# Ledger of designs, part 113: designed miniproteins, single chains, continued (4)

Each design is a single chain, and the fold is of that chain. pLDDT is the mean over its residues in the fold that is shown.

## One batch from the design tools (miniprotein)

Design m15936
Fold by ESMFold2-Fast:
Structure m15936 (fold): chain A 73 residues (1-73)
Amino acid sequence: SEADKLVAEARARIDEAAAIPDPRAAVARLQAVAQELLQAYQQGKITQAQFDELTARLEEVMREIQARAAAAA
């Protein structure tokens, strides 16, 4: 389905952001994905369950980036 394709693309973009060495750039990428996910949800393109799952993964990656930045300080 189109929703499944959007979800797969969003997961790939979140995983790509996790691989970005610069924490500031990684956070900016995740914020862009978060905004796109919210718009997709509001437009009915993805379900609440899909939105919640992707948001949880995004928050997990954000915590990983913050932990990596703290370890480098």
Scores: mean pLDDT 85

Design m15937
Fold by ESMFold2-Fast:
Structure m15937 (fold): chain A 90 residues (1-90)
Amino acid sequence: MGEEYVEKAREAIDEALEALEKGDFEAAREALDRAVEYIKKAEEAGEKAKAAALATATAIRIIGLILDAEDEEEKKKLTELLKEFVEKLK
């Protein structure tokens, strides 16, 4: 078991990234919170390496969005979401 949680985490991450590209930071936060929950469940189910890889890939993609953002308010919101995501994984 654990593969189900890995797939659910991927789906939640994809939803979060789509929401971020649309500027829907509330939808992105909710999707990232679900992604954190599924990443933790995947780790608990023995998929530690896949869980760590998903967390790292997600953080890198959010950093990319921060670098590409043209508005300072968007950069601030993206940075806040990245910090929340990383902290919730601890």
Scores: mean pLDDT 84

Design m15938
Fold by ESMFold2-Fast:
Structure m15938 (fold): chain A 67 residues (1-67)
Amino acid sequence: SEKAEKAREYNLLRFKYYSAKGEVESFDEPERSLGLAYYEALKAQGEEKREEVAKEYQKKIEEMEKA
């Protein structure tokens, strides 16, 4: 259903957001390790880029929460 698809997208956006912030300690494996790898890959592109990506995911989360 569309509701289930939106819930999956919302959960994925939250995972990407917290991963981009480096806040992966609350995740279970394997998401914790995947989130840390994503964080490290973003940091390799520079701190400004990592913050930009986190901000974009935050915006998408807020848009979904308002709908």
Scores: mean pLDDT 83

Design m15939
Fold by ESMFold2-Fast:
Structure m15939 (fold): chain A 93 residues (1-93)
Amino acid sequence: DYAAFYERLEAALREEGEELEEQLAKTGKEEEMRKQALELLRKFLEEEKSIPEDVKLQYLALLYLEEGRYEEALELFEKVNPEWAEKLREKLK
């Protein structure tokens, strides 16, 4: 059930987000916190074998965008969301 999966994913990301906000309050390292959050999300997507391929690729594309890896993000969007791929191509010109 995709609805149950999205609810679980949102809850997990919220919990990790709260922990990272607490770490930011202690260290003041906003960039380090963002990098840690992106790595945790990537690891979750890679390790969760029950994630549908289309959903996994779409989230990985968003992670590549956040990392500034536009070429890899574009390739993934072309496979799962051609409309977003077209918008990204236009933005990069």
Scores: mean pLDDT 67

Design m15940
Fold by ESMFold2-Fast:
Structure m15940 (fold): chain A 89 residues (1-89)
Amino acid sequence: STEELVKEFTELVLEAIRAALRGDVKEAEEKLEEAKKLAEKLPEELKPYAEAALEGVEAAIEGAREGNVTKLVGGALRAIGALLDLEAL
């Protein structure tokens, strides 16, 4: 169901964020790729919110790679905000 897909997507995004915040770039990238594959299965109306969450994760991963804490935290917060919007729909 769409609800189950949204829940699984949310868990993958949160796992990616947690990995990035720990500096585990490899795990964060693996979870991001799983989340991207799942996002393709979402209804069209939800895809913009899923894409916003994925962009936040990508920014967080880049921040972790660069040692840029502002980019890392900013990316994580963007992703969480997008997930809250997605869950509210």
Scores: mean pLDDT 88

Design m15941
Fold by ESMFold2-Fast:
Structure m15941 (fold): chain A 92 residues (1-92)
Amino acid sequence: MEETIRLFTALAIVEDARFEVLKRHKLTPEQEALLDRFAQEALRILLDPSLTKEEQIEKIDKLAEEMIKNSTPEQAEVIREFAELLKKEIEK
């Protein structure tokens, strides 16, 4: 039961953040694929029961930095916005 609650909570956080990005922006296929990769890695972080909220936020920031390093400026903006929305949902 606790694993099920963690899964639904993690999915809600990731999907709410992803929906907000999609609502604000008309994404290119490349931006959408990048957002999907970030979402999958974020879900993995949020499903790790050994991590505190602070550690989850730190891992999300590190993931965003690595993805931005390998992205165009336009792709980097989408990654930054998604990371900020994810952190906001985690801190609730």
Scores: mean pLDDT 82

Design m15942
Fold by ESMFold2-Fast:
Structure m15942 (fold): chain A 108 residues (1-108)
Amino acid sequence: MERLEELKRRIREVYKKALKYIDDGDIEGAKKYLEELYELGVEAGRLAFEYDPERYLELIGLLISMIGYYYDALLYLDKGDKEKAKEYLEELYKLSLEIAEIGIEGAK
């Protein structure tokens, strides 16, 4: 439980940093924090599966969606479309938090 709460805190911090770097036009910095956000979401999914393996189909569906949003955010960053990049970054952020919350519920 404590590890998932710490992951939620880090997910929020990394999301804010990614947004700032996109707004500042620092695409390389934005990509770094986008990758870190994706990695934190994957770790949350691993812990959620460990604590509640019966929810594996739901978790797999969320993880597939998260992968899609990660690559879409990267694509729009490369195109210089800040608005679309931020839209997909927000969806990645929301899914990462949802996956972490599933793990917290499973750990109880």
Scores: mean pLDDT 86

Design m15943
Fold by ESMFold2-Fast:
Structure m15943 (fold): chain A 86 residues (1-86)
Amino acid sequence: MAAEILQKAIEEANALAPDAPEGTVVALEITLRSRDGVERVYRFTAEALYELTRRLAAGEAEIVDVRVILVPKEEAERESKKLEEM
């Protein structure tokens, strides 16, 4: 289930966060299939996950894959902004 996949990834991200190098943040790289059938890859910080779960509940997208990554803080903030336009 989407909620279980996200919860597991959040727990993994929280475990890695204290060891993240300066200037990077732990993010989730999520592959979403939108209603148009197109798969897109997004990188979300923990704050953006709340908005993502709302959109998934509305049936706007389906989770295909989730992985925990380290990204530059600025890159993660950019992807979080993009979620508002989904």
Scores: mean pLDDT 68

Design m15944
Fold by ESMFold2-Fast:
Structure m15944 (fold): chain A 68 residues (1-68)
Amino acid sequence: MSKMEEYVKELTELMKKGEEEKLSAEEMKRRINELRDKWLKENEDDPELQAAIETYTRVALHEIDLLA
């Protein structure tokens, strides 16, 4: 599995768990941003992966806003 696929998987699992735990939109966004920050820090030497992380994170945050 690529690191990009691993990020998408963790992001998807985080969102699913948040829905199961009935988290607020604000708490969900906070956790998504924390996951993004962790991955960006761990992959500082991979600018293509960092760009993908930012893109997928923005899409996820937008989806939370649409479903709120």
Scores: mean pLDDT 83

Design m15945
Fold by ESMFold2-Fast:
Structure m15945 (fold): chain A 98 residues (1-98)
Amino acid sequence: APLSPEEQQRLLEALARLEERLKEEYEEHQKVPEKEREEFVRRLLAIAVLVGARVAELMGLELGPAGRRALEAALAAPEELHREAERLFEELLEEAEK
């Protein structure tokens, strides 16, 4: 069933909190060697795109051309990242219900 406007607002607020957590993880990883930072950033972006695409689908939003290209790239990511994105998406839904 489509989300109510109030449920959509809570989901967007939960997504903003998740974005802040991911920024904090990114900053913590600035201490590792550059090559490992680049790998970490690529993994983090893939997870963010996968979660964002599921949020867009749940809200009934169609992805623009840039979003579709980003999703195609993220879908090629290892299964581990898909499982992590699913876990974070489920956490996001629980946060939105608080």
Scores: mean pLDDT 77

Design m15946
Fold by ESMFold2-Fast:
Structure m15946 (fold): chain A 96 residues (1-96)
Amino acid sequence: EKEEELLAFLRSLDGKPLPEVIDGIEAFFKEHPEYLEAAKRLYEKYPSSPATGIAYAVAYLVAGKLDEAKKVLEDMKKRVPGFPGIFLVEKRINEA
């Protein structure tokens, strides 16, 4: 199941520096764009998880859906305020 595969992938990034985590997630969605719906469902299930939020925002970024990616980051600012990954993904969206 795509959600279980995505969750396992996100867990494999545990303990890595945050920029490396975001690079890994971006590479994953470039290789597997069909996982966007799985990222959405995983975020809906675990909306206060920084990992699921970053995955969902990056999935939209890779899909070229920059406004949707920004909306995910704005929702994350309410749920996990001050998480530095929000700033790092926001910078990537602004550079896209």
Scores: mean pLDDT 86

Design m15947
Fold by ESMFold2-Fast:
Structure m15947 (fold): chain A 121 residues (1-121)
Amino acid sequence: SMKQQLLQEANQKREEARRLLEEAERTLAEVGQRTGLGDVTHAYAKARAALGHVLMSEHTGAESLKLAAEAARDAIRFAQAAQRQLSPDDARVVAEAVRKLEEAYRLLEEAYSLREQVQQS
């Protein structure tokens, strides 16, 4: 059915976002531990929060996907602030994490939209 297809698409986007968040979290943890920069630590904490909300979305549904997207957006903000304070090499590593967070944010917004369509049908 169309409802089953929308749920499958939402689940695929959620799982891809989870992988990207896990990769970004690992990168931010490594840079944060090496540099001690607060904005990196805040970005890491927000990436972890986003991942927690993604994992909870299996049980709680669309609202947790929205919270995950909001946390990912906050992680992007802190990571971008950190890039301006880091060495060029560390800034490049964090820029790659930002690209993964931006893709995860997009996927979470799309997954949320698909889940909302299911509830309104």
Scores: mean pLDDT 90

Design m15948
Fold by ESMFold2-Fast:
Structure m15948 (fold): chain A 91 residues (1-91)
Amino acid sequence: MPKAVDESELTPEQREFAERLGREAEEFIKELLEKAKEKNIPEEEINELLFEFEEEVRRIFLRLAEGMPESEARRELEELKKKMKERLEEL
């Protein structure tokens, strides 16, 4: 049988939380893009940063599907956002 976890098929509660995290991640991507534009960072450099951010967010979602607590997922997203802001400032 196909595993719900492998298909990102979460319980309704997990799906609602995942959608909330996804919206927060999308909002943060927009913030990063605005800051990059203000700093005249080349599109290629910002795209590399965004790719790394999206991959890490995907890993958080996979771990959520495996039963990671919502509080831990939120903490990891906040730490990831901080890391990405620091990297953007170094560019």
Scores: mean pLDDT 76

Design m15949
Fold by ESMFold2-Fast:
Structure m15949 (fold): chain A 106 residues (1-106)
Amino acid sequence: SEKEDLLRLIAISLRVIGLEFDLLTSENPDIAALADELEGLLREIKKIVDSTDNKDILKFALRVLQQLRRLVDLLLTRATDPATRARLEALRAEIDELIEEVKEKL
């Protein structure tokens, strides 16, 4: 359902904003736990992108992916553990790949 896809993308967008706020206000954020959650959110966005030809939903998905990309960049400035950094760099690459897939569908 296009309405359900749009509502889910709105929920993901709000969650990303909340996670960014939590990261900026925390003195000792759990970066690995944040990376795990962002990997889950990206999987949900990909399911929507793969299932829709609706250009308005795809445009909104692109905006949400750009929000997610900015949060990953912010997490990379805070991550000191090599394993977590590698996960975030891989996540960033997967986000960039999905951004290009969305642009091709537009």
Scores: mean pLDDT 89

Design m15950
Fold by ESMFold2-Fast:
Structure m15950 (fold): chain A 70 residues (1-70)
Amino acid sequence: SYEERIKEFKENLKRIDEELAEVDRQLASAQAAGDEETGALYFTVKGLLEAAKSFYEMEIKRLEEKLKEA
């Protein structure tokens, strides 16, 4: 059902938000230490997580609109 898929995507979003918070902590640590290699790695990971977050947010919105039309 759309409701079950929305719940699954919201759980995935929660995981991504937790991972983004950790990545932001690691980025701040790398910047403070002048660790360019670690900073570049976490910057790339952040971009991928933000792309995944956007995907799940769009899909949740799409499915919620479908539920309203039913």
Scores: mean pLDDT 87

Design m15951
Fold by ESMFold2-Fast:
Structure m15951 (fold): chain A 81 residues (1-81)
Amino acid sequence: SELEAIEKAREILEEAVRNKESPEEVLKRLEELDQSNRVVRGVIDAVKDILATAKSEEEVLEQLRFLRDLLEKEIEELKRE
């Protein structure tokens, strides 16, 4: 389901923040998800941007936390419908 794919993307981001994973590892895990989902594709594109632009591990973690929080909001809005 759409919600299930988005929830899985959130879990991947949560684990990445907790384990201090590289954006390359995060991208690899996200690319295994159903990419027919527009939100999943958006998250993949955002992680690619982090990979291209982030200059420190701290900046990567801050941006991954921000994406996680955005997905959490999206999930809550989808559960409302």
Scores: mean pLDDT 82

Design m15952
Fold by ESMFold2-Fast:
Structure m15952 (fold): chain A 83 residues (1-83)
Amino acid sequence: SSQRDQGTSYLRSGNYDQAIQYYRQAVQQNPNDSSTWSSLGSAYMARGNYDQAIDYYQRSLQLDPTNQDAQDGLNSAQSMKQR
């Protein structure tokens, strides 16, 4: 299985720290994979790390501006920073 597939399995099980480790390895191997950058953002959102989530969603959108998951995630993360 790919590093991304392993990350997604951990994300589904709620093991966000493991998901982050596998997704980081995946983006190191394929830095132009918009979907994996978006998945990193989602894992950081689940951890409550909104600043890192925003950074990764923005990287995803720089690679693919039409990535709906990254657009939705960025809007959500920015909203969570409002207090």
Scores: mean pLDDT 87

Design m15953
Fold by ESMFold2-Fast:
Structure m15953 (fold): chain A 99 residues (1-99)
Amino acid sequence: SSIAEEAARVIAAIPKGIEQMRANNDPEAIEEGVAQMLEDLRALGAHPELEGAVRAFARAVRERDAEALRRIVRELARAAEALEAGDEEAAIEAFRAAA
């Protein structure tokens, strides 16, 4: 589906975006990058599991929880790979694991 392809593209960009934000070590740049990623994730549309992942991501950013961020990014990368493979069930499982 076109939505799944768009979701895979947006989610796959997240690890690279986080790396770029960490390289700058600027709190304002980090907040702007996170806001853009959250907007992109919300634009993917409404699996309830994806909404849970978005909320978990926002919380981890607010709390500066590096361990939670690493886990969430890993699970979102897994979801992107599953969507690219056409495995929507595996993608939903990964969204649940991120939440």
Scores: mean pLDDT 68

Design m15954
Fold by ESMFold2-Fast:
Order: sequence, then C-alpha cells, then structure tokens
Structure m15954 (fold): chain A 77 residues (1-77)
Amino acid sequence: SRDAQIDALLDQIANSDTVDDMIALLRQLGVLAPPAIQARIDVTIANLQAMQMDADQARQRGVRIARGLRAAIADYR
C-alpha cells in the first residue's frame, strides 16, 4: 500500500548516512506524499543541498527529518 511504502521510505531516511542518499529517498517520498508534505520535503531537500555534513551529522539529520515527516504524515492517514 502507499502507507506501507511511505513508512519504508521514512525508515530508510532515518538509517541513511549520506546527504545524497537522504535526498534520493526524500524525492521518492515526495511522489507518494500529500501536497502539504511535498512542499515540506522540497524545503528539506533545499536545506540539505546547502549543508556540508560528515556521516555522523548526516545520520543525526536523517533521524530528525524522518521523525518530523512521520508525525506530519500521520495527520493525513
């Protein structure tokens, strides 16, 4: 289901350790997400593209992004 695909993508974002992997997963999530969440994903991608991060910083950011998006998406289920 779409909901199962969204949950799987959020779990993958939380476990990513590179900015490039996070952006690729966020783009996939954006295709499945409601319009309000798509706008939030676009802003998140723009912010990630502007950042310089090591693997630890990327992992921490991915966990935070996944948590925030999971909470926001829950309102649309």
Scores: mean pLDDT 82

Design m15955
Fold by ESMFold2-Fast:
Structure m15955 (fold): chain A 117 residues (1-117)
Amino acid sequence: AVPRVEIPESASLEEILERFREALRRLFEELAKKNPDLDIDADKAADYAVELLKSFIEKNKLSKEEIIKLFEALLTLIEQYLAGKISEEEFGEKFSELLQALVNKDWEKFDELIEEL
């Protein structure tokens, strides 16, 4: 069993983003190993993904509570993928569904999706 990722309320946004960047770097390293023809630079890919999510947070004016909830879900999803519990296709689908629920402010659907992780 892959444990759910928990982020303390005391964590700064910078600490949350750094933890997420490291998880993304590990994710992109595994993707690079499986897809060597794509020439994936794991560090650059992680940096780019962090900037995209930072922009998403700013555009949607997420509260600290919403930010923590989002990153706990995303980190849990990444750890499940890295542990071989879900496929690349399942990862992409679940990631998209989580972001869609967030954009719609549908926290009930978001919580339902997390329970399925």
Scores: mean pLDDT 79

Design m15956
Fold by ESMFold2-Fast:
Structure m15956 (fold): chain A 80 residues (1-80)
Amino acid sequence: APPRELSEEERRELLERAERVVEREREILLRLHPSEPEKVEKQIEEMREYLRKLIEEHPDLAEEVLRRRERMLEALEARL
């Protein structure tokens, strides 16, 4: 079966979800690496670009990746 085409609404929801994940990871990485903010910002920008591309090319995989990242960030935040 071909990959499911996202509606414009579903695409917007995934992009908004990705931005929330990116912002949350940025906050966590800045706590873990307070002496290297430029390096954190570069890593966050690379992740934002990766997630955007993933949503455009493989939306079903993007949803799964976002779920896994959200779970990972919750586990990391609980240890901080």
Scores: mean pLDDT 80

Design m15957
Fold by ESMFold2-Fast:
Structure m15957 (fold): chain A 65 residues (1-65)
Amino acid sequence: MLTNVTIVAGDDGAKDAEEAAKSVGGTVSDESLEKAREAPKGSIISLTIDDKGNVVDVTVVPASQ
């Protein structure tokens, strides 16, 4: 099964994404972290983690109120 983890990017989206993935026992690649690093502050970062704990997708969506 796939697990989705969603966070709102702060000043360092890559750090936020890595911490979120680790909180559920997931592992994120450097390539996925670079994608998260490009996220502007306030963007929604969604991580998709497989049943083995690997991050298989990273999506960045601008946050709206």
Scores: mean pLDDT 75

Design m15958
Fold by ESMFold2-Fast:
Structure m15958 (fold): chain A 68 residues (1-68)
Amino acid sequence: EEYRKKAIEAVEKGDVVAAFQYLMEALKKNPKDEKAFNEVAEKLRELGRESEAQAVIDLAKALGIPVK
């Protein structure tokens, strides 16, 4: 919801650290929120930040969230 939107906005501004912080807050509100992680990873890929996108997916997998 609100934190997912803020995470995407942080990625668009190049603030990857803030994006991760907002993703953690989104998880607290909706555990296993694969949608938040997928949307942030997709946005990072659109911006050419493929290594950061992969880090988001790897983090989600480590937390047991079903992502690709």
Scores: mean pLDDT 76

Design m15959
Fold by ESMFold2-Fast:
Structure m15959 (fold): chain A 81 residues (1-81)
Amino acid sequence: MEAKELEEELRKRGVKELLIEDTKKDVEVRPEVEKELEELKERIKKRGKPTQEEIARMIGLELRLIGLEVNLELAERQAKE
């Protein structure tokens, strides 16, 4: 399981427990966000034109993925010291 593997690696590298916990939670939700974004893009392709609501949702999902990536990078930097 990805989250547990990441937790074990970060702990072995001396990353702080609070950051490990936050990163683990982020890793657990990331696949759900990615899946929702992919499903939304597929639906738009089938219809040929996105609605304003779909565009706003895509932007929101992509921004959320960027936030998750930044948190993961911070944990990685701390693990590398």
Scores: mean pLDDT 70

Design m15960
Fold by ESMFold2-Fast:
Order: structure tokens, then C-alpha cells, then sequence
Structure m15960 (fold): chain A 53 residues (1-53)
């Protein structure tokens, strides 16, 4: 789905930065939630970025 593509691209772009602050991750998740990303999509972003936070 378009959401799955968006989730994969967000994870890939942020992992390419090497590290992500917990506060920045929370801001990104808030923006994605407000933009209509599902709870499952938000959990996938959180899980994908967990090693880099």
C-alpha cells in the first residue's frame, strides 16, 4: 500500500542518518499519525528505528 511504501522510506531515510533521538522519533510519529498513518504503520516505524535511537 502507499502507507507501506511511506513507512519503508521513512525508516530507510532515518537509518541512513545513523542515529535518531528519542524526541525526534516521537515528533516524526506524531506527524505521521496526524497525516493518517495507521497504528500498525506507526509501530513499524518505531520498530525499524529502535536500534538507531
Amino acid sequence: SDEDVLVARVVAALTAQGTVSAAYLDQILDVLRDGGVSDDGLEEVRAGLAPFV
Scores: mean pLDDT 79

Design m15961
Fold by ESMFold2-Fast:
Structure m15961 (fold): chain A 73 residues (1-73)
Amino acid sequence: SSKLRQARLQLSAMSLVVSLEMYGRMNGNQKALDAADDLEARHRTLIAQNASPAELQRLVDEGQAVLDAIKAE
């Protein structure tokens, strides 16, 4: 269902925030900590705007790309 997909995307976004914060703390990586704050703020904005699953998927995809790029440094 669309509601289940939206719930999974919201959980994925929150999981990415946690992953960025943990990576940042463990590695002293300020860019990861800043990215976590940005991703959380963007997620809150999308939820407040009742964003579509497509918009939430874009946020998740962008957040994952940021985490992957930081880990590749």
Scores: mean pLDDT 88

Design m15962
Fold by ESMFold2-Fast:
Structure m15962 (fold): chain A 66 residues (1-66)
Amino acid sequence: SMMEMERQKRAEELIEEGEKLVEEGNGASGGLLIEAGYALRGPELLPQGRELRDKYTQLYEEKKKK
C-alpha cells in the first residue's frame, strides 16, 4: 500500500540521517533518529532500535567526559 511504502521510505531516511549524525560524532541525536526509523519499520524492531540508541548515546556521553 502507499502508506506502507511511505512509512518504509521515511524509516530509511531517518536511519540514514541518524547514521550520518553518529559518524559525525553526534551519537545522541543520531541514536534518536535511528530508534525512530526502526520504530517506523515495525514494532518487532523496537528493541533493536532502542539498543542502538542506547549504545550511541552512551558512546557520545563517554566522549564528553573529562
Scores: mean pLDDT 82

Design m15963
Fold by ESMFold2-Fast:
Structure m15963 (fold): chain A 85 residues (1-85)
Amino acid sequence: SSRGKGAGERVLASAEDAAEALKLSEEQRQRLIELGQRAKELGEKGDFKGLGEQLKRLGDELGRFGASEEGVEGAREEAKRLEAM
């Protein structure tokens, strides 16, 4: 659906922005972008549960890379909302 596509695109954009802001290594950057691209694909297919799972994984990876706890929690809450759809 168009809503799922938009959500997935926002996750990918956030992953790219976070990779840049956190000065991640090439391998870490690639990992985040791959998770974001997967979220976009799942959103385009209307797989909101899969999209929520990928957003949760993205939040966990961001936490491991030193992203703020607030940002990680926000991603986890959004994942739970998407999984409930």
Scores: mean pLDDT 67

Design m15964
Fold by ESMFold2-Fast:
Structure m15964 (fold): chain A 75 residues (1-75)
Amino acid sequence: MDEKAKKIEEEVRKAVEDVPGVTNVSARVLGDTAIVYIEAESEEAGEKAKKAATPAAKKMAKELGLKDVKVRTRV
């Protein structure tokens, strides 16, 4: 598995640990882009998780030399 994806996944999991209704977090790196997937029980939980996850994912992606990060939520 890509080590960069693991580091982004860990930081996002930490960032959303206080957001109720988050059921799963995964990350993938495609070229220079990190893609984060967050599963939530509701649209509101997904929005809160995305808001918390986005800065954490961007910070880690920058540290890893990635050019972009995309955060996707699903209910």
Scores: mean pLDDT 81

Design m15965
Fold by ESMFold2-Fast:
Structure m15965 (fold): chain A 80 residues (1-80)
Amino acid sequence: SEEELLYRIALREAQEILDEMGKDSLTAQEAADYLLSKGAITPEEAQRLIEAAKKITGDPNAPLTAEQLGRALLEVARRS
């Protein structure tokens, strides 16, 4: 399905971010800062990423696993 395809793309992107930063998990702020530094997202998308992470974990400062980061990235992509 399209939802499964989009999730797989988002999960791959999340895994690439974690691999590049040499970590098993990142806070939404760390992920947003990385993506902003690469020109991959806008400041508005960065804020949406943090809000999506808060909905997933209940804490905007919680470290995100690849799966959680993938879900947050998917939410941002759907609103862009």
Scores: mean pLDDT 84

Design m15966
Fold by ESMFold2-Fast:
Structure m15966 (fold): chain A 81 residues (1-81)
Amino acid sequence: STAAAYAAARAALIAAVKAAGEAIVAGVTLVDPETGILYELPVPEKYLDFVQEQAKKAIPIARELGLPKEVIESLERLAKL
């Protein structure tokens, strides 16, 4: 499930942010900046560029932190929206 994969990627990224702080420094977020709601596919059109940019920023951080392959693959799919 794409939504489940996205939720898993977001949860893993939050855990990584808490552990290392790199994602916080990079300003990465997988939530709507106005509402705080988790982004799920399909992503609203107005946020496509933003979500794609956040996913691209998250990929190197996820790889550096050794996050599961499934998380990285989810982020790569979001980066290619």
Scores: mean pLDDT 67

Design m15967
Fold by ESMFold2-Fast:
Formats: sequence, structure tokens, C-alpha cells
Structure m15967 (fold): chain A 68 residues (1-68)
Amino acid sequence: SAELEALLEEARRQGNEGVVRALEGLLKLESQGIHLSAAELARLRELVAAGDAEGVNRLGVQLVIRSL
């Protein structure tokens, strides 16, 4: 989505490679039909602003689990 791509560019601008890789993982999930809710996207914005790569990865795991 445009919102995920905007967050990815923000993470690249910040130079946080961990967050960049985690967001690339979420974009791959979106390409596979796993979409973030409005609440999950709001949480993702908070995690990216905090530079929390582990939090972004944990959100990705939660998306996969709820899609099973």
C-alpha cells in the first residue's frame, strides 16, 4: 500500500536498517493478501516512529497468525 511504502521511505531516511527490513517483510505479506487493519496501521506508525524493529516484526507475526 501507499501507506506502507511511505513508512518504508521514512525508515530509510532514518537509517534504521532493522525497521526497513521488517517493513519490507510486511509489504511482502500485503502482496500475499494479508492486509493491515486501521488499528494495526496506527500501531505500525508508532513502532516505526520509535525505531522498534522487533515490534514491527512481532506485528508481522501477529498478522500471519490471525490469517491462519
Scores: mean pLDDT 85

Design m15968
Fold by ESMFold2-Fast:
Structure m15968 (fold): chain A 77 residues (1-77)
Amino acid sequence: SRQELIEALRTGLRELQQARDDLQQAIDQGQPPSQETIDRLPPSVRQAYLDGASTQDVLQQVQQQIDELRRRIRELE
């Protein structure tokens, strides 16, 4: 149902928000992101990181995916 889809998207949004917060903390501490944070990233974003994207670039990509997910949820509400 539409409601089940909304709930699944909200779950994905919470996971991305956690990854964003963890990436921001890594930047603030001058540390690379943890393996747990990398493993939580969407496959395309994780691959960009492995291909040499900076933590800052990865944070930007995660924020773009959060914004897109929020838009999709609003369209379904």
Scores: mean pLDDT 87

Design m15969
Fold by ESMFold2-Fast:
Structure m15969 (fold): chain A 109 residues (1-109)
Amino acid sequence: ATVTLEAKGENAEAIGTLTVHADGRVRLEGELKKTKAGESAGVMALRRNADGSWEPLAGAAVKIGEKATSGWVPVAPGTYEVRLAVLGEGQSADNPLAVSEPATLTVPP
């Protein structure tokens, strides 16, 4: 299964595609379209914790106009609320340059 997310803002724009492997691994392919952070930024898929905080799921450093992949990350079976974030210098998920709308990611058993 795949989920495509778009993070659009004045300070950054990125597209991320999350791919779920049958063995319960997840990978992000991120494309950075623009950023005020310079020539590159972090493109990160975040998942929502039970306490409402967001944590990194998969991500990559990406140059403007290029694509990069996170590699495969093991994830427990379940349904997750996910979003895409563009992170500038300091890589803080609490202060992203741009974020997508949340989407649902289902990891099979």
Scores: mean pLDDT 80

